# Designed miniproteins, single chains, continued (5), part 100

Each design is a single chain, and the fold is of that chain. pLDDT is the mean over its residues in the fold that is shown.

## One batch from the design tools (miniprotein)

Design m19459
Fold by ESMFold2-Fast:
Structure m19459 (fold): chain A 92 residues (1-92)
Amino acid sequence: DALEISRLAVQLLELGTKEAAYIAGKLIAILDEKLGLSEEERKERVESVLSLIKDEELRKAFLEGYKEVKENPLTDEELKKLIEEAKKLIEE
């Protein structure tokens, strides 16, 4: 669900940790792929998210997660596991 992925990514970024930013990057890359965004639209998405992150290490973690999934897309099973991991971090 695109709405669930979007909501989880926002909540992860609000945690202010490198691990959460990294997972948020992966989730946003999956969301952008599912929405069929062009390369230009994906660049705008990344810039928009990075503009909200003031910490350079968190920006780097987000970009790493985003790029990793963009270069090597996840299977549906891997996405399900990633969503469970995201929920666990938020519920802590």
Scores: mean pLDDT 85

Design m19460
Fold by ESMFold2-Fast:
Structure m19460 (fold): chain A 90 residues (1-90)
Amino acid sequence: SLLEELEAKLEELLRAGVAGDGERLRALVEEIIALAQKHNLSEELLQIVKDAAEEILKAFEDLKAGKLTEEEFKDVVELIKETLLELLKL
């Protein structure tokens, strides 16, 4: 299902981000956007997924710059995960 695949990709993205694997993190962001497109989400829901992807990339850059701790990065990704799963289950 979309929700199960999305949750799995966001969990893997969290692990990649904490490990400092920017290449894997960016690949997972692209996979999440492609997953949303594959499931024919409305343009409004696709925009929400794209905005969430941009927030994750920003949080990762801030983590690399020492502006966020690993725990703060985890909190950002977990909040995005919970928000997307709630929005998309409707």
Scores: mean pLDDT 87

Design m19461
Fold by ESMFold2-Fast:
Structure m19461 (fold): chain A 88 residues (1-88)
Amino acid sequence: RGVIKSKGQEVADELLKLAETDPEKAFEEARKRIIELMKQLGFPDEVIEKFEKFYEEEWKNSDEKTRKAILERLAGEVAALEVALEKQ
């Protein structure tokens, strides 16, 4: 808690910075990170599979503008999951 930057926010910022130079790599890193965090938090396999399939399909069918929005959303999810893990 507090006004200091969380570990999740630091990872989210790194992913967004990577997205500016290599959006494909940023997507892969964000997806892997979220899956690992969801597993550590004890999310059901069905939830993880739904997440993975949803974002893979959204990414494949997206233009550059939509891909930026996807990466921002994934970065936010990483930040939220890291905070949830820290509070356990």
Scores: mean pLDDT 78

Design m19462
Fold by ESMFold2-Fast:
Structure m19462 (fold): chain A 82 residues (1-82)
Amino acid sequence: SLLEQAAQNFRKAADALLAGDVDAAAQYLEEGVKNYLLSQGFSPEDAEKYAKQAGKRLKELAKTPEGREKLAEALREDAALL
């Protein structure tokens, strides 16, 4: 399902953040956000727009090790709720 794909992508994004691979984390987060929003009935165009915004925000927060750890924790918590 789209929710299972979103959860898997959020977990992969968290793993990439903890490994220091910010570009991979952004790609996984963007895919996870798209899967989630599509599951909620958003259009593909809106899902892509919000996914890109999420990826940009992740890159801003992931500039520090503390930011990466905090984001990874939040993404794992979000995945567990799906």
Scores: mean pLDDT 91

Design m19463
Fold by ESMFold2-Fast:
Structure m19463 (fold): chain A 71 residues (1-71)
Amino acid sequence: MAEEIARAMVAELAANAAEAAALLPEAEAQASSVDPELAALSLAAVRAVLAGDLEAALAHVLRLAEAAEKA
């Protein structure tokens, strides 16, 4: 289930890459105001999608989903 959710999130990020790119500076600024671990994973996933590294993006999103499920 976590992997399916992570894959769906990566697909949505890839489909909305232009929107994700526009939000990246704001996400980086917000990272200092939220949980730094979750913020770092979220930013890493977005950057990986923008770089075309979907495997890295999937791994980051999966870790984020699993961390959220265990909380």
Scores: mean pLDDT 68

Design m19464
Fold by ESMFold2-Fast:
Structure m19464 (fold): chain A 79 residues (1-79)
Amino acid sequence: HMEEEARRARLREEVRRLADLIQKETPFGPKAGEALIALLDASPEAAVAFANQVIEYLKSKGLSEEAIKEAERVAELAR
């Protein structure tokens, strides 16, 4: 139980960092960051799926390396 809570806390922190990077560095703007945080609270699995979509989009457009790395960390922690 405590290991799962610690993992969820780390996931939540990384999602917040990803949301902040999306807001600052990408054309998705504040709406994408807010949506990601809301998805995390409603469904961690949905937040991971959204993060993976952001990774693929950013890689295809070359918009932000920091956001891509952060999204990869979120995906790994949720596994």
Scores: mean pLDDT 65

Design m19465
Fold by ESMFold2-Fast:
Structure m19465 (fold): chain A 68 residues (1-68)
Amino acid sequence: MISDLEKQLKEAQQQLDDKQRQVADDIHAAPTDAERQAILDRQTPVLTQLQQKVDDLKKKLDEAKKKS
């Protein structure tokens, strides 16, 4: 169970890292402030959801370790 949570956390962290790089690249390539803001508005909910998934898995892993 702990090893499964660690694997899930690693996968979720990788997804977050990949999305953060994509968003950073898109912002860096955007020619105007309006386009940068549109990227942030569109991508912030996605990044928040991925971060929440990572945080939930970290909490579950910490709780599993405390029970052992």
Scores: mean pLDDT 82

Design m19466
Fold by ESMFold2-Fast:
Structure m19466 (fold): chain A 73 residues (1-73)
Amino acid sequence: MKLSEILENIAPEDVEPKQLELAAEVARNGKILVERKDEETIERLKKVAEEYSERGDLEGALEEMAKIAREAL
């Protein structure tokens, strides 16, 4: 799963500004991880996104993904 897949399943009116800020942070840090070829961290981010998407918890997914990305940088 990718961040875009999480966003596709959420109604626009249900997206909070905090979630957009977290999504932007995950996107920025994720790009750095991809450029560094940090496959292990990218795979962890995908797993978190998939698990939380099945629960419908976008904020929880983004917070956990942001934390993992920060710790990897």
Scores: mean pLDDT 71

Design m19467
Fold by ESMFold2-Fast:
Structure m19467 (fold): chain A 106 residues (1-106)
Amino acid sequence: MKEKIRKGYEKTIDDVVDLIAAYRYLAEKSTDPRKQQLYKDLADYAEEVLKKFLEYRGETDKWPAYEKKRDEKVEEFKNLSDEEIEEVIRRGGLAVAYLKLLLDFE
């Protein structure tokens, strides 16, 4: 009972999935082609970091579940304020940095 480390990684993964969804939502909402491309690139980078982390842990079989959660979150963001979406991006950015550090330093 109480895998504190496991629970920490699950929250970090959730924050990255939410970040990918937020950037995909912003890409779809954007009318500026440059901003649309930037959001797509940011979403793709976050997804690549998460996939590498899952591969490192031998948990690539979990990706379809996270992809489904990502798509469900994109629909939820249509009902969030801009300020709530900004908070998701802030949290997710820290989560991506944390996973990248784990990949670089084990």
Scores: mean pLDDT 81

Design m19468
Fold by ESMFold2-Fast:
Structure m19468 (fold): chain A 98 residues (1-98)
Amino acid sequence: SLNLLPVEVKLIEELKAEAEKALADPNVSASQLKLLLEGLKTAKELVENANTLSVEQRIGLILRIIGYLLSIELGEEVETSASKEELKAEIKKLLEEL
């Protein structure tokens, strides 16, 4: 079976929890929202393609999700041209799909 591993489920759950927390925070940075958005896009790719991805591709997506979570925790600054409002709207949409 090529279903999601427990570690993949836990990482996706953590990412969703951080995203929901960020959506409730009026002081959240555009940088943090951008990192969460990219993480959720990666999680969606993993969930939708888990049964067709190679082991190497799955590991790559898992490591990317871990990287986004660590970047958020460490306060990494990333550039974005999108507004906080646009980023929050896209995050909400992805959370509903996951």
Scores: mean pLDDT 87

Design m19469
Fold by ESMFold2-Fast:
Structure m19469 (fold): chain A 90 residues (1-90)
Amino acid sequence: SIYDEADKLFDSSSPDAQGKLSRALSMVRLMSTLDPEKAEEILRKVLELARQGRYDEALDVAEDGLVETLRKNGWTDDQINAVLRRIRLQ
């Protein structure tokens, strides 16, 4: 699956890249509980950017996708900010 590809890429990445990629993957996994189709779409984009060494851009794509998904599912800005803080502290 695309998630198995993500896990393999994470395992082969540098420690610095793993930190950024783990946060992006956490965001995508949360999205998948609300919108699995959107989560897979965003994950494909994240992995393409990560394979190019564009880890900051991959993280931005994951964060934007999560924020959009949470808002569409009725989450408030305060709730979204709390989730983002929790993921950033991982």
Scores: mean pLDDT 86

Design m19470
Fold by ESMFold2-Fast:
Structure m19470 (fold): chain A 103 residues (1-103)
Amino acid sequence: GEGLELAIELLRELLGLVMDLLRGAPVSALEARLAALEARFAAVRGQLSPAQAATLDALIADLRALIARYAADPDSLDVILAAIGLMLRIIGEILDLELEKEK
């Protein structure tokens, strides 16, 4: 339904943010884009299932924590590995929702 498409769109926006962090985007740009995404998520939250909203809450919180770690040490291998892990989690969630659309 419409909520499923919105969840996929928000997850793709989160994926783009993680990829930009891995490409060395400025912290200020990442923080501004995450704030815009959080505002959009808050506005459309009522159109999402409880499971979709919970998944997005968790991934947004993890990305916020990652951006804070990146701001402290942008060259950290631990930050890079955490970013790759978050990217793979987001891809998995997108694939699960895309498969749900076909059923």
Scores: mean pLDDT 88

Design m19471
Fold by ESMFold2-Fast:
Structure m19471 (fold): chain A 86 residues (1-86)
Amino acid sequence: MLSPLEKMAKALGITKDSSDEELEKAFKKLDKDGDGVISAEELRALLEELGLNPTDEQVERIIKQGDEDGDGKLDFDEFKKLMAPY
């Protein structure tokens, strides 16, 4: 079973061989308000668009996995680290 992160990576066209430029394009698709960070609401909206219908707990786990600052949001560097294994 693919994790929600692997499903997101696949849907965004992200692979282990993806360049920083490709990751930035994927990040900009998620960052709907252009503020340079991905909120839990933006992440939920993407997962719902992918047909995954995530729970609040699943969205929170994904954010916490990448959120090193503890602000409840993912910046581009945190996003790159989170997606790098996939």
Scores: mean pLDDT 71

Design m19472
Fold by ESMFold2-Fast:
Structure m19472 (fold): chain A 85 residues (1-85)
Amino acid sequence: SLKGLVEELTIEALEFLSLASNHLSEPELNKLKDLLTEFLKSLSKGENDDSLIDEILSLLDEISNKNAVLKPSANKLSELLKKAK
């Protein structure tokens, strides 16, 4: 269900951001937080924003390639984001 997807995405996004806070600069972390917050607000309204999803997926891939420790959490979040398309 959409409600279940929003809940799971919110949990995984918060987990990823918590882990990423130890590896990313404050500006990088804030950019990711802003994009994820915008996406989750849009999704909770039943709005489709494929371009925002693609931007977040690209950023997660870039971050995980530079920070191997973040890759499992980034991959899980990315799979959930793909389900929202």
Scores: mean pLDDT 84

Design m19473
Fold by ESMFold2-Fast:
Structure m19473 (fold): chain A 85 residues (1-85)
Amino acid sequence: MPTLEELEEWSKLPVEEQLERLEEIYLDLHSKVPSLHGLSSTLLKQLEGIREMLKTDPKAAKEQLDLLIDQLRDLSEYLRYRESQ
């Protein structure tokens, strides 16, 4: 999982690079956590949808991507808290 610091840096990257970073995480999750295959497959499909949206409506694609990054930030904060216990 990316750290909070890494996620802050990702939010400053071009949309295409943010999509690549998220896809890499979701593919890694899909390969390493078989019990989450359904979830990781759904997330990968969502990223593909955002990538297609980028071709026709880059503003909407950016807004959807920002929401996903915010969700990862919240998850990263939670995991950091758990690891510090």
Scores: mean pLDDT 72

Design m19474
Fold by ESMFold2-Fast:
Structure m19474 (fold): chain A 86 residues (1-86)
Amino acid sequence: SALEERARAAGRGLGVAYAAAREAGTEAPPVVVPALSEEHFREAALEGLTERMGLSEEEAERLVDEMLARHAETVAASVALGRAAA
């Protein structure tokens, strides 16, 4: 579907950009993952990190886990802010 393709494109682009920023010590782009497409994001990000950046499978998985953890923290912070405002 278009949503799945969008998630894959985001995974490829954000995975590569995140890894490059982390290596360069620059500000990493925000991680935004469509809720129903996290698995497609993970798959595409792993593909981008291993095939395009030449990272090991273990290193790529670690970075993707880090990106998804940051996404989860962002969602949790947004929910907490909403609760505090209510």
Scores: mean pLDDT 65

Design m19475
Fold by ESMFold2-Fast:
Structure m19475 (fold): chain A 79 residues (1-79)
Amino acid sequence: MISDLNTQASQGIKDAISNISNLTNSNTKSNYNNQLDSLWNNHMEAVNNGDINSLSNTTNKISNLSNNAKNLSNNENSS
């Protein structure tokens, strides 16, 4: 479980980094990078504590952040 959740979160981080890198506004990009760093730190604390519920929550939040960055990037590049 923990290993599987960590693998999912790692993939989510890679996707988020890619999606955030496509943002054109430097302030927005910085804000998303700060959120991603915070979520990853929380995820690593959950790994250290063996907290499966926190791992699941941070994994989902990382995925949501990645999707939000992708949607925002599409809007920034279209407008």
Scores: mean pLDDT 79

Design m19476
Fold by ESMFold2-Fast:
Structure m19476 (fold): chain A 61 residues (1-61)
Amino acid sequence: TLTLGDLLALIKEKGGLSEEEMIQAAMDVYGVSADGAKQVIQIMLEQKLIVLEDGVYKALV
């Protein structure tokens, strides 16, 4: 099973993920729907684990 650490590592390795790539990655990591993935992304933004810059999500940790 993939973890939050795996998702953050993927974001760092690729230098950032688009919205669609981020939704797909969150779905794969947490086994959730697209709406669930959007909630995960929102929580990660609020916790400052990631930032959205020019349509690209980047890891802050």
Scores: mean pLDDT 79

Design m19477
Fold by ESMFold2-Fast:
Structure m19477 (fold): chain A 94 residues (1-94)
Amino acid sequence: AEEIKAEAEKLRKEAEELLKRARELLRRATTREALLAAIAAALAAIGAVFNAELAIEFAEKGDVEKARKHVEEARKDIEAARAALARAEALLAA
């Protein structure tokens, strides 16, 4: 339970950093493609923060199974955010 909470807290911090990066790219986006990629990154990062926070809450309540489910969803959201962020950065560099 404590290990799952620690993992969820780490994922929350990673998601918050990705959201910060997505917001910076959103301010810099000058093309429709870059704007859409930055929006996708921001939405995925928001989802990751939400799922990580739910995982922390369920871990604190002793619901290990729900905590693990939300950790898994947060990981998927982080991967989606990283992919969209990389696309937005590539489009801004072109």
Scores: mean pLDDT 88

Design m19478
Fold by ESMFold2-Fast:
Structure m19478 (fold): chain A 64 residues (1-64)
Amino acid sequence: MSEEEIEEEVKEALERMMIAVSKTTLETKGITDPEEAVKYELEKNPDASERMIEATRKAAEELA
């Protein structure tokens, strides 16, 4: 129970951080399309988790 609550809070914090990091990378590369951003992330890190892919997509949407 408490473990699940902590996990959710940590996942939310990690998602926000991942979005910020991805946003910085995408800004540097000039990528604003969410689909291109996701492809770029997968090329850079083929083991990227679903969470990382979602964060990358959101980062691109924030930049557009």
Scores: mean pLDDT 75

Design m19479
Fold by ESMFold2-Fast:
Structure m19479 (fold): chain A 103 residues (1-103)
Amino acid sequence: MIKLEIEAPEEVEGNSDLEVEVKISDTEEGKDYRLSVIAIDKESGEIIARSESRLIKGGSSDTLKFILSNLEKDKIYLIQAILQDQDSGKIVAESEPREVKVK
């Protein structure tokens, strides 16, 4: 089963970049994937920010860094990593959401 783990600070300053580290393991050899990170406003449920998508070659473990920008002050965001199959675009794995408070 594919594993996605997120490392992010619990708190960040408003309008600064949020650095997110994603660890990926147990991907299927011979398949290609796209990995991205989203920020969801906890109050509205709206996706406010999305990272660039990174190509992941299956069969290897990797650690990737993502930057999320334009997070508003005095909000709580749910940060989640999303893995999609390259060929179909279907979501094949999601990380547990992590709460980040923006001051």
Scores: mean pLDDT 85

Design m19480
Fold by ESMFold2-Fast:
Structure m19480 (fold): chain A 103 residues (1-103)
Amino acid sequence: DKLIEELLKGIAKEEGVSVETARKVYEIVKSLSEEEVLRLIQAGAAMVHGLSVEEAAERFGLSKKAISEARKKVEELAKKLGLSLEQLTGLMTRSKIALDKLS
């Protein structure tokens, strides 16, 4: 528990968000499959860099449908949490790295 709390404090500081917000994103990432998390991170990164659905699909080896669905989920999560796409993508990436280290 203490290790997770310290990791969340670090993530929150790095992304400029509250510890509560970092925890919400961490719990979402923890609840999803590894493949789904990676897809959301890829879609978020593509959106942040202004890539089209077609460019993102080609770059990540995914279908246009998979990218479109992932983009919609990222937009919905960012809106619900009051985060920018860049902040949400960063939080998801850092949360995945933290979970991988704990496994």
Scores: mean pLDDT 85

Design m19481
Fold by ESMFold2-Fast:
Structure m19481 (fold): chain A 94 residues (1-94)
Amino acid sequence: MITDEDIEALKKEFDERIEKVKENMTPEQLEQLKLDRDFQLAVARLQKEDGISLEEAVERARRGEPLTPAQREALDAMLKGDTPLSKALRERLA
């Protein structure tokens, strides 16, 4: 079960990783890394707030069911991301 402390720890790890690599990255690569961070944090928040997976949130959206803010944030972050996971889930939505 995910806690607020787990989400803060995850955010800190991402911020530290970005800080270490940002000088060696193009602006486009840095933007992609930030989008991945936002996606992972949104998924963690979804699991904490609603206790469901991203896959279940996707299925709820497909059924036209009302979405919570956490579910909408996770889906929005997935659609903006260019990670292998976000691409695979985007293809499953099509």
Scores: mean pLDDT 75

Design m19482
Fold by ESMFold2-Fast:
Structure m19482 (fold): chain A 61 residues (1-61)
Amino acid sequence: MSSLSATEQLIAMILGGLFPDAAPELREEIARRAEEKFGPRVLLNPELVPFAREEYEKAPK
């Protein structure tokens, strides 16, 4: 597996607190998609949490 960027690792950690029932692989995938969508300012984007919630809800559980 490719290593996560520092930004993607921080996002995955934040998502672990917001969605504790989410699999680690799902959190990493959401982190990658968020950085791809929002770019280097993803951690400052107020849409990050709504985006992550929508992606989490769409994922098979």
Scores: mean pLDDT 77

Design m19483
Fold by ESMFold2-Fast:
Structure m19483 (fold): chain A 97 residues (1-97)
Amino acid sequence: MPLSESDVDEALALMKDEIDKRSQIRDLIKQGKYLDAGKLALEKGKEYEERGMLDLAIYYYRESIRAYRLALEQDPSNEEARKNLEEAEERLKRLQE
């Protein structure tokens, strides 16, 4: 099976995007922007789930759960964080069943 240069370029572009997205989530967490970090991770989890990239979807749902838990530690009354945490946990559970 000969590797095409196009396949290699697509794989490198995907890897770079993943590194950049993981860095963005980490930076948001460092800034205390936990709700924004959770939203970004949840959105990426949904995008990868729809594309059938289940390992990436699981990774981002876990990152979303971590970020929303931190948001709730800072503001336990944050209804958006609670609702989105529940959605991320339900989606993760379905992929691991």
Scores: mean pLDDT 80

Design m19484
Fold by ESMFold2-Fast:
Structure m19484 (fold): chain A 67 residues (1-67)
Amino acid sequence: SAALEAAIAAARAGDTAALKQYIDELEKQEKDKEVLILQLSRVGAAALAAGDAESYAYANEKILELL
């Protein structure tokens, strides 16, 4: 999805504000909980690789809310 690609791009750029906005869009658009968890995991992994601990924590927080 466009929101997923945008979230991953924001994560790689270290743009925490944009990443949070795109994660919120993903939560509104994706109704399959298992698919959403996988998408959030991809965004979190990109944030971790970029050294953005805040974005990584935000993605994990959203995953935990779905479990």
Scores: mean pLDDT 85

Design m19485
Fold by ESMFold2-Fast:
Structure m19485 (fold): chain A 65 residues (1-65)
Amino acid sequence: SEEEKLKLAKELAKFEAIREAQEQGYEVISVEAEVVDKETVKVTVTTDKGTIEREFKVEELLEKL
């Protein structure tokens, strides 16, 4: 279902954003993901160096399976 796809996309987006922050040497304190629309997920990562916001396309996230 579309709801299940968006839920999976949110988890993939959080995973990707955390991975990128950690690869840059940031300590991840918290992560939040929000569905902006049917095609876009926004992730906010709070780190020891500040807050990072990223947007991911649902299609691109699901293709990275």
Scores: mean pLDDT 82

Design m19486
Fold by ESMFold2-Fast:
Structure m19486 (fold): chain A 78 residues (1-78)
Amino acid sequence: MLSVDEVTVGAINAAGLYEAGRTELAERLLAHLVENAPEELKEELTELIQRLLAGEISPAEFVERVLELAREAVEKEK
């Protein structure tokens, strides 16, 4: 299972790949992140990915929301 930090770094990389037009690589990485994410991140991460792929949010907005989600998860584990 991936740590919150590993999911965050992976999401940033996936967003960059998606913005660069490497859609297949980005989707593969995003699927891997969801499957291996901590349970508390899976639902919200899945929703953010669906919004990104639907064009409802930009890659930059996706990264900002993932960072906020990661911050909240770390605070709950203190």
Scores: mean pLDDT 80

Design m19487
Fold by ESMFold2-Fast:
Structure m19487 (fold): chain A 92 residues (1-92)
Amino acid sequence: SMDQRIQILQQRGDQGNPSSQVRLGRIYIQQGRYRDAIRWLDQAIRIDPNSGVTPYALSYRSDAYDRLGRRSSARRDRRQSQRLRNQQQQRS
């Protein structure tokens, strides 16, 4: 169930797993819990700003900011997400 999945992801997120933190952010956005989503996404971004999950964290945080009316913050995160994706594609 989704509730069981959230409990497992929260445990892993509390242990500093960025992928689990991003997954929690996405789930909370889908539930309309935008502030909870931002808190988890903030943690993922801070752990490793250049990780492969960080563009997704920025994209989801942008969605949450936009839903809270924080359009300037949303725009900055969306642009940073795109820049990181472009950089990661070029590193080969």
Scores: mean pLDDT 85

Design m19488
Fold by ESMFold2-Fast:
Structure m19488 (fold): chain A 100 residues (1-100)
Amino acid sequence: SESLINTLIKEMEKVLEEGPKIHLAPSALRFKDEAGADALIDAARAQLKSLFPSQAALIDAFMDKIRQAYKDGKISLGEVEFLLDLTLGLARIIAAVEKL
């Protein structure tokens, strides 16, 4: 059976592919902050790997997809932050449930 964390990552990849439902004003999207995006992604990567060290490769693949989508202009910095915050929140719930 697929683990809950694997299911979460697949669903978040679908959200990334379909485009987030939250859209920023065009003026917010014209600026690139790759260093800021990389910092958010690296922080989320470290936290997710701490919660699910056996899933490091899956986490890396998903984080790299988010970074590439940002570099390609498909998502904004705010959408990166939103996706990472949502993923981390749900991942913490999954980690807590797996202790039961």
Scores: mean pLDDT 77

Design m19489
Fold by ESMFold2-Fast:
Structure m19489 (fold): chain A 85 residues (1-85)
Amino acid sequence: MTNYETTRGTLTTDGPIDSGLFRNGEVIQLTGDSVIKSLTLDNGTTITATSAQELAQKLHELGYEVAAFRQVDATTNGVGTVKRV
């Protein structure tokens, strides 16, 4: 399997999330080399990250379950699934 270390991208949600983004089975998609700027969770917590691994760790610390992320090519794409616990 491809090891992931830095997956950066854009998130479409930059504000409060009301049972949307981190609902069970929701996907955080990271594409290209864009940095995650700001993500506001449904509880009002705001987080930032520069890698899929950092994002996964922060979400886990906040009580979310996170699927593994991986870099898929040299363009630095990644896809992860998160769910609220």
Scores: mean pLDDT 45

Design m19490
Fold by ESMFold2-Fast:
Structure m19490 (fold): chain A 91 residues (1-91)
Amino acid sequence: MAEERAYERGVELGREVVEMVRAGASEEEIAAFLERRLLELMAELAGASRADIAAARERLAAGDLSDPLARLLRAYEEGFHEEGRRLLAEE
């Protein structure tokens, strides 16, 4: 299922970002990496543009999960935050 794949990619992203933070990466470097990975994933899974992602974020923030892209974005963010919390808590 596409949402499960998005979640798994979010978990991978969380590991990569925690590693970058531990290596002393700047907030600017992390932000650029996050934007690049999100665009790559959403283009791969849904053929989505930057504008489509922005609209899906607004829908997700409003709790509107009728949009499949908003559901993919939620799954991706859940995987990212869950893995990030897990790894940082183990320190």
Scores: mean pLDDT 80

Design m19491
Fold by ESMFold2-Fast:
Structure m19491 (fold): chain A 85 residues (1-85)
Amino acid sequence: MDEERLQKTRELIREYTEESHKKLQEKFGKKMSYKDLVAKEVAERLGVPLELAREAADRLGIREGLPFVFDVAAVEFEVRLRLRK
């Protein structure tokens, strides 16, 4: 049934997120760490200071190893929680 489709979908999502991360890394990675790249994306998306996004990324222990989209979502969530306080 749909198990093979789910596996293929997960592989496509992984490839897509890896390619998106690689493109951003190639564009900015030589001047920015992976953590700074994630923080910059979150800061731009939420219109918050880069320092706030960097602090959230540090607290979450963001490291290159997960798809960029998931790391961005996690840091965005942490920043949103801090803004509600």
Scores: mean pLDDT 68

Design m19492
Fold by ESMFold2-Fast:
Structure m19492 (fold): chain A 65 residues (1-65)
Amino acid sequence: MAPSEEDIKEAIKRALEMTPEELEELYNKFKNNPESLSPVERAIVRLMLEFGVKTPEELKKKLEE
């Protein structure tokens, strides 16, 4: 039923629209209280960690490879 795939697609879309500062704030929230994040927000942080990217531009480059 692939609910994780839908969450990942939405996470990618949102991450590409976020600023580097917003992504850093999201990462800090994840470190301090991961339960406060939505499933999509947790998926964004996971994508950043898996790709080792810090900015939406770097994430876009990785997704286009």
Scores: mean pLDDT 73

